# Ledger of designs, part 16: designed miniproteins, single chains

Each design is a single chain, and the fold is of that chain. pLDDT is the mean over its residues in the fold that is shown.

## One batch from the design tools (miniprotein)

Design m526
Fold by ESMFold2-Fast:
Structure m526 (fold): chain A 98 residues (1-98)
Amino acid sequence: DLSRTEDLTATGSGTTVTVTVTVSGPAEEALVRVFASEAGTGEVTLGGEKVVKGGETATITVTGMTPGKTYGFGATAFDPETGEVVGTGSEAAVVTVT
C-alpha cells in the first residue's frame, strides 16, 4: 500500500531548519527521512530521520546549514525494517538560510 509524505513545511532560524511532515496512508509505522538539496550544486544530504505511525507528524530539526545558501527540503517514507521506499516523496520546501 502507498503511503504519502504530505504537509511538509520548513522554517529557518539561523543555521537551523525545522521541518514538519505528516505521513498519511495505510502504513502502521514509517521511517521518515528528510533530505536537504543544495541549490546550484544539486548535492543531497540526509538532514534527519524519525520513525512515526501513520497519520502522525514528524518534526525533524536540521542543523549545520550554511548561511546565505538556499536548500530544498523534501521527505520520503521508508519501511523501518527493510529500508525500502513505502511512499511517494513530498513536495519540496525551499529555505534560504540567514
Scores: mean pLDDT 76

Design m527
Fold by ESMFold2-Fast:
Structure m527 (fold): chain A 81 residues (1-81)
Amino acid sequence: MEERIEALVEALREAAQRLGASPETIDKAVEVARKAFEEGESPLTAAARAAHVISELDGLDYEEVKRAFGEAARRADERVA
């Protein structure tokens, strides 16, 4: 479980960096995603919540961030399945 959460969080961090999000915003977004994963939310739900944080704080397009995060979370989930 812990390894799976870390893989998902790392994938979202990498996706956010590629989109040009600031380090402080990335840290907040991955905290939101980690909490969602720990609460048993799906990878897509956690990714969407993290994407909302990136969009709100850095002004990036929500749909673009959500798409990139959903893709990253899906790939990371497959790696630890």
Scores: mean pLDDT 79

Design m528
Fold by ESMFold2-Fast:
Structure m528 (fold): chain A 94 residues (1-94)
Amino acid sequence: SREEQVFAMTLEVARKVAEKLLNSKDPKLQEAGKKIKEIVAEAEAAVAAGEDLAAVWRQMAERLAEIAKTLSPEELEEIAKLVEEEADRLRAAS
């Protein structure tokens, strides 16, 4: 479905951003990348197990918001930039 395609693209962006954060020299960004990778893996497993897509999306958003609370405005801006770059890449590839 369209909803499943949008969710899959969202997970792809999050996974790529997490990979880039793991290569950061900022320890907080490395830790954020590790946690985002875990959140993506859990979301993929939940959907594969037949969990409601909207419920999985809400849970993922809540966990990402908790990570954001631990980061400075500068660290959040770096993540936002990476998200925009990966989203643009996916749009161009479509």
Scores: mean pLDDT 85

Design m529
Fold by ESMFold2-Fast:
Structure m529 (fold): chain A 63 residues (1-63)
Amino acid sequence: SLLDKVLELAERAREAALAGDRGTAIRLLGEAAEAAAQITDPADRAKAMAAIREAGRAYSATL
């Protein structure tokens, strides 16, 4: 599903950010945001956005 794809991309982005791989982290965050924009179910979109925000916070905290 689109939700599963976003959750996987966000988790990989979080891992990349914590490893200091800025390029991979920002690319995966962008891909996650693009996929999340295609989610029409409000509950799934909320879960996707929460995962992206968590990964984004890891990115900001590491850099």
Scores: mean pLDDT 83

Design m530
Fold by ESMFold2-Fast:
Formats: C-alpha cells, structure tokens, sequence
Structure m530 (fold): chain A 109 residues (1-109)
C-alpha cells in the first residue's frame, strides 16, 4: 500500500511514481512529469483537503493523475485499487469536476 500524507508534495509523487504507475496505468515517466507541475500538486491538495484516511488521499491523487494523463479509470476501479469506498470516489470525481469548472470560468473572465 502506498503511504501518502497531506500536504502532498512533488517528492512524495516521485518517491511513489512506480507504484502510482502500477495503480493508474499511467507511465512512470508521465507521473514524474506531472510531479514537476506545481498546478498538478495544487489541484491534488485542493481535492484531498480535509481527507484523513490514507485510502481516500490515495484515491484523490489517482483521480487527479489519471485526469491530467487523459487515462480515466472507472469509479469502481479506483475504489478497488485504493480501498476507498465507491461513495468517496464519486464525491472526489464530482469535486474535481467543480474545480475544473471554476478554473475554466477564471480563464474566460
């Protein structure tokens, strides 16, 4: 099991890149590239804010990485791979959608 703590840092993603690649199907090189992007780290920490369970924090990290890599996993697959409940995964996917909408509105206005 990957151990992650808040706030998520680029160093944490780099240290866990091989295991994150295995869990997401995203190539390790792509995870290392995303870990260098401060906007990706910011998005992960916004999505994971207030989470206390390791499996939920891992689900938030995976959801952001798969979205940025355009390799979406189903909510069921994320739940099975992380141990987070399907309800928590669904909530995180909705929250990410809200964050994307807020960023899109800021770019237009």
Amino acid sequence: MIELTLPITAAMLRRNAAKLSELTGVPRAEILRLARDPKVIEKINELAAGLTKQEEILAAVIIVLQDEANKPLSNEEISERTGASRKTVLRLEIDLGVLRLEEAVKKVF
Scores: mean pLDDT 80

Design m531
Fold by ESMFold2-Fast:
Structure m531 (fold): chain A 94 residues (1-94)
Amino acid sequence: SSALQSVEELIKRGKYELALVHAAIRLRMERKELPEQEEVEREARALDLDEEGYERLAKALREFVEKGEELAKEPDSEKARKELLELAKKLAEI
């Protein structure tokens, strides 16, 4: 499904925290693991953002991937999902 298109639409509306949450849920459901940091950074660059928007999103996605790699080593995917949602909320407050 077109969850990446939904994420892009949320980003264009300035809803970065919702976009990150949707991306996290989608990636977890589809792959049962998180993508590599390089993939996430590539997706961030593909978005039509200004320099400040790109930097903020790229930083948030890098932190998400780093924490996600940690959590992906745990067998409980529901626990990992909850932690990723909490991380997304915290990053949105920065």
Scores: mean pLDDT 53

Design m532
Fold by ESMFold2-Fast:
Structure m532 (fold): chain A 75 residues (1-75)
Amino acid sequence: MRKREAEVLIGQFETLLKLMEEEIKQTKDPAVLEKLMKAFKERVEEIMKKLEELGVEKSEIDKLKEKAKKLEELV
């Protein structure tokens, strides 16, 4: 596994979480928020697939998925 590449992807994921959290706070239109959440889920899925390809442990990937799910529950 290339640890540095996995760390970069995790950093990108954390940035996506922060950006989505800000959008949830600022966006009052439910339809717009649903579109943003759909795009967020697609990007999260792409990052998770890349982490699996890099051989990141399933337990670590599950922790990241749990963070995304907690954010989804805010919508």
Scores: mean pLDDT 80

Design m533
Fold by ESMFold2-Fast:
Formats: sequence, C-alpha cells, structure tokens
Structure m533 (fold): chain A 74 residues (1-74)
Amino acid sequence: SLEEELEKLLEELEKIASEELVKKVKEALQMPADQIDTALLQIFMENQPNLSQEEANKLAQLLERLGELKKQLE
C-alpha cells in the first residue's frame, strides 16, 4: 500500500537523518498538498550544507518520493 511505502521511506530517512530533521519532514508532510513541496525543499536547503554530495542526493530522492506519496494519499 502507499501507507506502507511511506512508512518504509520514513524508516530510511531515520537511518540517515537526525531526529530534528525527521520531525520537520513529518510536520511538512502534514501540510496542505500545495505546500508540501515548498516545505520539503526548504528542509533540504537548510540541511544540504552539512551533507556530502552522496548524502544530499539520497536525501533529495527520499524527500521527493515522500512528498509524492503523501500527495497521492490526500
């Protein structure tokens, strides 16, 4: 299900991100569908300077997929 895929992506995020970052992402996913992408982009930009290129790429892909799945659920 989409809910199970969303949960699995959040588990992957928890493995590579701080508790604070995970909390911010979960809060962004509770926003209206038209605001989710902007909120996730802001989170990415705030955290990007502290990440390697590989970590930044992985975070970007996870956030994009999380946003898409959440929009499909609502």
Scores: mean pLDDT 82

Design m534
Fold by ESMFold2-Fast:
Structure m534 (fold): chain A 65 residues (1-65)
Amino acid sequence: MPSDEEKAIKSAKAVKEAIDNKDESVLVALGLTFSSSNEEIAERLLKFGELPEELLPVVLEVLNE
């Protein structure tokens, strides 16, 4: 079973790949845009995935890479 940390990292990587490919559709599905901060993206991703807020720094690290 993947840990909550592994789930958070996997989800963050998927969002980052979409952003790197100039695909805004994943952000629009979350109610966000390319002008949204990485912190806003991270907070919404964790909330939508029902993941603990303690993983916010982990998601932010992936989005900033």
Scores: mean pLDDT 77

Design m535
Fold by ESMFold2-Fast:
Structure m535 (fold): chain A 80 residues (1-80)
Amino acid sequence: MELEELLKELRERYGDNPKFKPLIDAGEEALKKQDYEKAAVKIVETAALAFREAIAAGDTEAGQWALDVGVRAAKALAEL
């Protein structure tokens, strides 16, 4: 499932970062409850935070990755 794969990728990349951990935890909890809308929203919020941090750092690659994650989450929600 796309939302599960996105949350796993976010956990691997940002799971130990205290700014991101609460959003990822909330997304995983929503997914376990089959609240796909809330899970997708938490993925988009995490991606938006990642994009903001990437802009601040001048990291174009991280910024592009964050945009791609946000688009994938929105598409997955629309296809549910």
Scores: mean pLDDT 85

Design m536
Fold by ESMFold2-Fast:
Order: structure tokens, then C-alpha cells, then sequence
Structure m536 (fold): chain A 75 residues (1-75)
């Protein structure tokens, strides 16, 4: 499904963002953050609000994106 494909892309992109942050590559981590934010908005548009598993997945990704944004802003 398009939802499952976006979840997989978010998982892969998140891993790359964390790797860039761990390496101190702020510019690259920022690029991955921007892409994560764009994909998260796409995921929200595909989310069935009646599906608690989909709602929980979106909330989880939103929390991790918010954390990454805060970490990069603190640098």
C-alpha cells in the first residue's frame, strides 16, 4: 500500500538522519530532516484516522522528527 511504502521510506531515511547526526554532519542531517518532514506530511495525508495502528505509527514518526529537529536546533 502507499502507506506501507511511505513507512518503509521513513524508516530508511530516519536511519540515515541518525547516522549523519552521530557523525556530526549537521548539513546532511538537516537535508534528511527536511525530507523526513515532507514524507511525514505525505504519511499524515494517507492516514486512516479510524485505524489506531496507523495513528500510532504517525505519532511515533512525528515524535522522532520533532526530537531530531530539536537536536539540530540546539547545535
Amino acid sequence: SPFEELVQRLVELKARAYEALAAGDVARAGEYLARLEALLEELRALTDPADPAQVALVASFAAEVAWLRAELAAL
Scores: mean pLDDT 88

Design m537
Fold by ESMFold2-Fast:
Parts: sequence; structure tokens; C-alpha cells
Structure m537 (fold): chain A 92 residues (1-92)
Amino acid sequence: MSVEEVVDSLSDTQRRLVVIVYATYYGKEIPENPTKEEVLEWVRELVEEMFKKYNLDPNRPVTVDELMGMILEIIAENEEARKAALEFVREL
């Protein structure tokens, strides 16, 4: 999928988790109502970091599962992102 197709394919819960984890990981405030453009830019940044880290072709299609894998890796490595993700899950 393209990055736009991945973002459009996210459930509301997955989209919110991506927003929370990204914002916390990069030291930004968590927006309550992010625009589609903001989410697209953030997902693009995460996908570019993943492709660079794993030496993948930047034109390779990305999947929802691969994006969620990146989110789980960030949660595993970053204490603030982990805390924010746990607070979000507790509110579900």
C-alpha cells in the first residue's frame, strides 16, 4: 500500500495509537483532532525511518502490519511512548 492507503486503512484505535506514540516519541504534544495531512506526514516519517533502518527500497509498498510493528518497537524502546500507550489502552 502507499502511505496514504495505509493511513486510510487504519482503524480509529490504530490511528489514535499511532498519533499518541509518534507525538510522545518525538517530544510533541498529543493533538486531540489531528488533520489527515498531519497523520500522513507522521506516518511517512516513521516509514522512512523503518526503510532506512532495515535498508529497504524506499519505493517498496508498506502495510498496516509493518506500521504497527514500528509502533510496537517504539513502545518497547521508549519509556514515555510506552507510558502514553498504556494510558490509552486503559481508557479503551
Scores: mean pLDDT 77

Design m538
Fold by ESMFold2-Fast:
Structure m538 (fold): chain A 88 residues (1-88)
Amino acid sequence: MESYKALVTVTLDDGRVYSGEGTLTTENGIVSPATVTGTFTDQETGETYSGTLNISNLKKVSENVYEGTGTLTLSDGSTYSGTVTVYV
């Protein structure tokens, strides 16, 4: 497994946005499946949660920027699906 410091933006299926900061973990290089474990902030409320983002279909879109889809699970027990942008 490889680990990278990452910033993420998760756009939920309902249009809400979370900004995350944490550790991106992958098997070999920046590929799916990948996991980001860290803190996630609701951009509307400003509330911050510990959480885990499970990412599928990671694809490089520019230098140090990857896009995919994922499932965000927050420390309050909430689980959401959405599109993910990862900055490494």
Scores: mean pLDDT 82

Design m539
Fold by ESMFold2-Fast:
Structure m539 (fold): chain A 71 residues (1-71)
Amino acid sequence: GPGATIVELRKELKEADLSPEQKEEASRLLKEAEEYIRLAAEHGERGDSQGMRAYLAKAQEKIEEARKILE
């Protein structure tokens, strides 16, 4: 799931030959993705399937932005 993807990307980020600025940006994006996953879970618990899907989509967008920095 998205949480497992964030864990793997954080491992890649630690090993990546990137500038401190790129590492900080990728770390920020992964943190934003985690917050969106948390919000999606909260909306899911309330039965708000539309809100859950919207936040999961935002999380995926941030994950893809972080992945582009790691490429």
Scores: mean pLDDT 87

Design m540
Fold by ESMFold2-Fast:
Structure m540 (fold): chain A 69 residues (1-69)
Amino acid sequence: SQAALAAHIVALTGLPEAQARRIAAALLRQKDEDQAEMAAATLLSAHGVPEEELAALVAETVRRLRELR
């Protein structure tokens, strides 16, 4: 669910719940994993996730998205 993915993004990144919910909604709209990974990288970067943490947080977010599908 969007709420479960948003809660996971908050836990991983420390982003505010409102921002995490918007990211979760955008990721759940992606039809394939490559598009979800690209969207996660773009949105997490745009919301202030540092470049040095980005690859690991993208991978973990996509892993969680896969579990919720």
Scores: mean pLDDT 79

Design m541
Fold by ESMFold2-Fast:
Structure m541 (fold): chain A 81 residues (1-81)
Amino acid sequence: SEIIKEVAEKIFKKKGLKLEDKISKEEALEIAKETLKELGLPEEVIEKVLEIMKKKLEEKGEEVTGKEVIELLTESLEKLS
């Protein structure tokens, strides 16, 4: 979804991060949470999306890029639809 990308890019820019920058899985989950809150999703939906993202992040290395965070957010939201 283009709206997910736009909101996530705004959050990254607010934090002074580029989409190509490597961030920790903890930082990725925090940015994901902020993005979902900015999108106006209910707390219960946010918690479910973050649980799916945590599982997907376990399959990646120690760090991820902002592009990967946007991809994982989109996939996690689609899984709940």
Scores: mean pLDDT 81

Design m542
Fold by ESMFold2-Fast:
Structure m542 (fold): chain A 78 residues (1-78)
Amino acid sequence: AVEEFRKKVEELIKEMEKLLEDESISAEEIEEKFWERYRELHKFALENNVPKEVWQEAQEKLAEIEKKIEEKKKKEAA
């Protein structure tokens, strides 16, 4: 369960990074996809009793993606 969770986190990060590199995709669309997958990861963590420490590591990594989305939104608004 923990290893499956970590793989899902890595897959989400890779997917978001690809979307963030694509200038044709809006920050709003990326944000929607990010939060949908975030909710799925949180649900998986709860249902599979993922340790708090592992979830905290994931939250830190996902926070970096959230910052990049916000930066892209700011650039698009400028």
Scores: mean pLDDT 81

Design m543
Fold by ESMFold2-Fast:
Structure m543 (fold): chain A 65 residues (1-65)
Amino acid sequence: GTKVVEKVYKKRCASCHGEKGEGEGKGGAPSLKGRTFSKGTIQDRAVLLIVNPEDLEAYLKKLSK
């Protein structure tokens, strides 16, 4: 579920992209809020993070609001 994605995001993404995906400027990482991602990008990231691609997409959509 999205709770698993949230844990993975906090460990592997939040240091650069911010805890809420706002892109806090650390290392110049872009904001994840309001961005559109291809299904291929979501699937590749989900496989690397060992999460469901649907859960990853839902979590990224949640960060946009």
Scores: mean pLDDT 65

Design m544
Fold by ESMFold2-Fast:
Structure m544 (fold): chain A 86 residues (1-86)
Amino acid sequence: TTLGHLVIEEAAERAKRRVYEELLPHLPEEEARRIAEEVGRRVREEATALITQKGLANEPLTPEEIFELAERIAEEAIRRALERAR
């Protein structure tokens, strides 16, 4: 639905912003931006898959679950990028 699309986009943009801002002090801007864009793409893909799976199973899906998914993806990306920068 239109509402589901807006929730995914908001979650993806928040995750991208967090990744970019947290990596800027540690990585070149171009690399921080690239990683943030990858996180946004992954959030959109995984959230869309989750919506499809829940719909097929006739199970409810909350906006909170989408935001939690996005936060986990962002946190993992930040952790891995910072480990590589050492």
Scores: mean pLDDT 83

Design m545
Fold by ESMFold2-Fast:
Structure m545 (fold): chain A 68 residues (1-68)
Amino acid sequence: MELSPEELRALAEALRGEALREAERHNFSPDVVAQIEAVFDRLLALPDPTEADLRAAVAEVRALFQAA
């Protein structure tokens, strides 16, 4: 599936919102929440994000969820 940088940003923002809502629901520590936010902040700061950048961010967030 071909995602434009704009579609990729929209998907990243949606996933960020979902991840933060799930972290709040599970009462994750502020440190874990800050790490999740930092991952998406780095992704969204990229001028031309790629699907590989999104996959790397999702993998990092998934690892944070499993460690929490």
Scores: mean pLDDT 80

Design m546
Fold by ESMFold2-Fast:
Structure m546 (fold): chain A 99 residues (1-99)
Amino acid sequence: SHMKELENKIKKERDEKISKELTPFAKELQAQRDAEVAAAVARGEEPWVVRIKLSEKFYEQLEARRYAIEEGRDTLPSPEELEKRRKAEVKKVNENILK
C-alpha cells in the first residue's frame, strides 16, 4: 500500500515537471515559427509552405525535449535515439496486447 502511494507520487511529480518545462519551450518554438513566417512574407515567399515545414521541426524538437526531461538529461537526444525509443514503445504495446 505505502509502495503504491510512493509510485503514484513519483508519477505525479514527473508529469508536473514535464508539463512545467515543456509548456514554456513549446511557446518559444511557436514564437520562433511566427518570426520565420513573418521573415518569409518579407521576402515575398508563400507563408503557408514555411509554416508546414516549421510544423515538422516543431514536433521533432518538442519530442526531443520531452525525452530529455523524462530521462533527466541536459542534452537533447539524437534522431536515432528518438527512433529507437519509438520502436521500443511500439514493441511494449504489442507485447501487452494479444497478437
Scores: mean pLDDT 73

Design m547
Fold by ESMFold2-Fast:
Structure m547 (fold): chain A 99 residues (1-99)
Amino acid sequence: VEELIKEAKEYIKKGEEAFKKGDYKTAIKYYSDAIVLYKQIGDKKYLPEIAEAYFNIGLAYAKMGDKEKAIEYFEKAKKIYEEINDKEGIEKVEKAIKE
């Protein structure tokens, strides 16, 4: 399980690096891979990381002009932020949806 956590964190880092370079398709792939690993671990303490990854996938789709996919992933992130009572996360998603 420690190796899955390490791999998930590595995928998040690679996703962030790809996003910064404007490689939004590669960023989406790495964030999606990280979400799969966090879900496989099944520990609720990683819900913040899953929510953030969904939010970043939403941002990547928005940058690519895919508003429908962007909203879909923002709503996935929002549901998790609501479950964990993360008010800042909810506000961040609501602001992104309005843009």
Scores: mean pLDDT 88

Design m548
Fold by ESMFold2-Fast:
Structure m548 (fold): chain A 68 residues (1-68)
Amino acid sequence: SKEELLKELKEILISLGYSEEAAESVVNTLVSLGATEEQIRELIEKLKKAKNKEEADKIVVRTILEIS
């Protein structure tokens, strides 16, 4: 479900160094932009390859720009 994907996204962002508030902000931004389940799933898969917060930041920003 989309809810389960958003929860997984939040958890992976936190594991990469995001605060709870920052991770929730990313999730809320994607929901506001109308991100699809497929777009969220693709973001999660890209984030699984990220080694640190700096790489995660680049992936998140690119995803937001592509959806916008």
Scores: mean pLDDT 88

Design m549
Fold by ESMFold2-Fast:
Structure m549 (fold): chain A 74 residues (1-74)
Amino acid sequence: SEEEERKRLVEEARKYLVEIWKIAQKQNTPEAYALARKAADLFQETVDAIENGDLERARELVEELKKLVEQAKS
């Protein structure tokens, strides 16, 4: 259902945000914290997209968060 998808998207976005923040704390560099701040902004956009019923946009934003996790790991 759409409700279950909305919940999954929020949970995924939150997991990526937490992971990026943990990486930033471990690396303790300005660059890593910049990625964490960008992830926080994308998380807010994801929540807003879900609240507005824009699931296509929410999926795109979650994918962007996933890419930031990979960037933070490199």
Scores: mean pLDDT 87

Design m550
Fold by ESMFold2-Fast:
Structure m550 (fold): chain A 100 residues (1-100)
Amino acid sequence: DKENKELLLRTAEKLIETLKLLAELDPSNKDYYELLAEQVEKLKEALEEGKISVDEAAEQLRALLEKIKEHIKTLPKEIQEKVLPLVEEAEELLSKLPEV
């Protein structure tokens, strides 16, 4: 589905933006955020190239989003407040996908 693929690509872009902002706000964990961003970028490339299905990409992006959300809960409140709007945008994009 082309529409679902575009939603997933936009979700991946929002997660990459979130991770880049986290690397700036929480530099002590920069290597961890860069590792997660690389995973999201590889997933995005695989989806763009048709190497993975839309359903597989959705499952992996949902798992990555939940992992990122759990990590954010461990951070200072000031960092949480700055990144939550980007997380909410990613969640909204994923919410538009049909339930698999």
Scores: mean pLDDT 86

Design m551
Fold by ESMFold2-Fast:
Structure m551 (fold): chain A 76 residues (1-76)
Amino acid sequence: LSTFERLLRTLGLHPDVLQRIIDNVPEDEFRRLWARIVEAAEAGDLDETLKLWRELMERAGVPEEQTQEVLDVLRA
């Protein structure tokens, strides 16, 4: 598994969500977006982190219900 794939699994995301990201988001696009998410998270910018996560979920075609579950985990 890639480092990012392992990280996403560690966050307790639903397997279907992980598979949609892997299948639907090109690796280079994922890497760029993920770098922005990590940067925002390290800066303590929760609003930007959640916004970028929502953008990733939308690009991956994740349903809103599952997207909301992911964001709720990240807020905790």
Scores: mean pLDDT 73

Design m552
Fold by ESMFold2-Fast:
Structure m552 (fold): chain A 104 residues (1-104)
Amino acid sequence: MLTRGVQMVVRLFEQAVEEGKARALADPRLTPEQKARVIQALDDVLAYVRKLAEENPNMDATEFLDKVLEYIDKKAAEETDPAVKRALQELGDFVRFLKNLIEQ
């Protein structure tokens, strides 16, 4: 079984991704094509998070968040679409928030 901390992080990520998708869909400033790209990028991050958890069931929550943040920051740096880049940066900020909360 996943550690309790990693299970909680995965659940919080699932919620953050769903909230990110809802915000993208509701944003009148984004084109339908930009909305689709944002949704795909958020789904790709969630797929990575789930795979990392499945392959590393004994990883501590802080190390898990560090690896997730590294992945998001790399994807944001390589992204050319400003809407997708912003969504990835906001997800990265959420990870930094979770790290601070867990490391209290």
Scores: mean pLDDT 84

Design m553
Fold by ESMFold2-Fast:
Structure m553 (fold): chain A 90 residues (1-90)
Amino acid sequence: GPTLEEYQQLLAELEAERDAYLERVRQQFPDLPEVVELAEQMLEYVKQGLEALIAGDYEKAEEYFKKAEELLRKGRELVEKYRKELKAKE
C-alpha cells in the first residue's frame, strides 16, 4: 500500500493543484455550481484524510475518505443527470 512519504507527496500535490482543478470543474460544468461545491468539499475531506494518515489516525482518515467518496458519488450522479437531460433535448 502507499507509504507515509507517498501520502505526504499526495497532500503537497493536492494543495498545489487544488485551485487549478476547481477552475477546470467550473469550466467543464458552468451550469452546475453544485458540482463545484461538492468538488471543493470533497478535496477538503481528502486533505483532512491525508493529514490524519500522516498523523497515524487511521480511523479518522477512514471517516474523512468515506465522506469524500460520498461527495464524489453525489457529484457523478448530478453530472450524469445533467448529461441525460441534455441528450433528451436533442
Scores: mean pLDDT 84

Design m554
Fold by ESMFold2-Fast:
Structure m554 (fold): chain A 73 residues (1-73)
Amino acid sequence: MTAQELIELIEEETGMKVPFIDLALKIAESTLEAVKKGDDTLAINQIHAIATLSGSVLTKEQAEKILKIIKES
């Protein structure tokens, strides 16, 4: 999974486009590295941070669903 694909996945879940794309891509890159290192807490927090850029709040279940998709990729 790429940083761009992660942003697209969050946009699908929220129904909102993510603004500040350069910042969002940096957070997404950091999210993928957190998952790679097994830091699920950091990864979940960063998924929420990306959604917050669009004014959206993900539920715990939505954030965990996104994390699972990253791990299965």
Scores: mean pLDDT 87

Design m555
Fold by ESMFold2-Fast:
Structure m555 (fold): chain A 87 residues (1-87)
Amino acid sequence: GPWGDAGLNSGLQGVKVLRSLKLSKEEIVNLLTEKLGIPESTATRIADKIVNGEELSGGEQNLALSLAIVWGEENGISPEELAKLGQ
């Protein structure tokens, strides 16, 4: 799809995008729960790890990638511009 074609195809890139965007813990929790249906306890743990620079598991990295794509779509950012943040 367009996100993968632009180079957004790994959880590590998703984590880098979210950290580059400097989203607050509250924004990350709200997006994970409201847009991806992730339970609040899991969303809070993932958000804490992202904002504090902690290492994420592979599954958490994949959720971060999904969140980065959702955020890009919601904010009208092109796949190419969003992928640059995942460098």
Scores: mean pLDDT 83

Design m556
Fold by ESMFold2-Fast:
Structure m556 (fold): chain A 61 residues (1-61)
Amino acid sequence: SALAELIRRLTGGKETLTREEAARVLSELTGLSPEEALALVEAAGKEEFTIDELVELLKSL
C-alpha cells in the first residue's frame, strides 16, 4: 500500500521499527505530539512494530 511504502521511506527502508521509531512516524503522519504518539505506541504493548502493524495502528485512530 502507499501508506506502507511511505512508512518505509520515513524509516530509511527498515522492515521493523522500535517503539521510538514507530512513535516518530505516527507523530509525523497524524500531527500528534511526540508524547501523544509514544503513549499510543506504548499502549499497543509491543517492543517492535512491523510496517503492517503500524499501518493497522494508524487505521485505528
Scores: mean pLDDT 80

Design m557
Fold by ESMFold2-Fast:
Structure m557 (fold): chain A 83 residues (1-83)
Amino acid sequence: MEAAIARVRAAIDAAVDIMRAAGYISDDIVAKLRQLAATTDAAEAERLAAEIEAMMERDGMPQGNRDMVRALADLLIGALRRQ
């Protein structure tokens, strides 16, 4: 389980770095994604994921980018719930 969680956290960090470099993402969304990647609580991860989705929609982020972030969040939440 630790290896799976570590891989998902690394994937979130990589996605953030790519989106930041491309100018697709604001600093407040980056901060929330970093909090999501660091959380050990599934309920907190679910809350952070919902906040991130609302922020991405507010900023008009393309659906494909939102779907990618959602998929990574769901993988992390699922892994945390199985611990």
Scores: mean pLDDT 79

Design m558
Fold by ESMFold2-Fast:
Structure m558 (fold): chain A 55 residues (1-55)
Amino acid sequence: SMEEEKRKLEEEIEEVRRQGERGVKSASTDPKAAEAARELTERRIRELEREKEEV
């Protein structure tokens, strides 16, 4: 159902957000890598939010 698909996307967004935070923290010794990881996470979340709107 659409509601189940939305829940899965919400959980995936939360996981991506959590993984992104860990990636930024682990890259603390490289500011450029941390910035790139943050941008990648933001883009992925934006894509998932768009998919959620379509469901």
Scores: mean pLDDT 78

Design m559
Fold by ESMFold2-Fast:
Structure m559 (fold): chain A 68 residues (1-68)
Amino acid sequence: MLEEARRLLEELRELIANDAPTAEIERKIAEIMATAAELDAESRKEVLKELQELLDERMARDAALEAA
């Protein structure tokens, strides 16, 4: 499960880097959240921390696009 969560995080990073449609990004986030829910508290916290960092990167990109 933890390795699966890490792979999903890498896939999410690629989706964000390629400006994938919001629906695809949201679906990947849901998969990560579901996988994280099955982990122990410590592993879940680490996965959610990385997820938050990726969401922060996406937010910065969305702001740049809106400014254009």
Scores: mean pLDDT 78

Design m560
Fold by ESMFold2-Fast:
Structure m560 (fold): chain A 67 residues (1-67)
Amino acid sequence: MSEQEKKIFVKLAQAEQGQVVAVALSKEDAILGVGVGNTEEEAKEKALEEAESSGKEVDRIEVFTVQ
């Protein structure tokens, strides 16, 4: 739990203004992957790639733009 939250915070801290962040979540709202990109599609692909390495099924992806 703690390590997954730290992973998100690190990705968010590295994201620049105008970039897109995507978070891949399980049915239990566990964070499986985080992606940062210049487009929504790029961010989603990176988040899914990280989630795939966990071997768990992604239920949904939450996307937001860094202001």
Scores: mean pLDDT 75

Design m561
Fold by ESMFold2-Fast:
Structure m561 (fold): chain A 66 residues (1-66)
Amino acid sequence: APPAPAPEKVEKELTVNISRVVDGEVVESRSLHVKATYEEGPDPIETAASEAAAIAEAIAAALAAA
């Protein structure tokens, strides 16, 4: 049998809009374009956890850089 394929790396691109609201008015709005890379495995729960972690890390990094 051929060797099992390596786990596939998946990239997702997201645009996250963050607004700061003071006294009912938007005083600051930021649009973050983030790219999250994670490994897709056969377990959907592990894949979902990896995706969530990668997205959270990408958002945190974008916010820290801004």
Scores: mean pLDDT 75

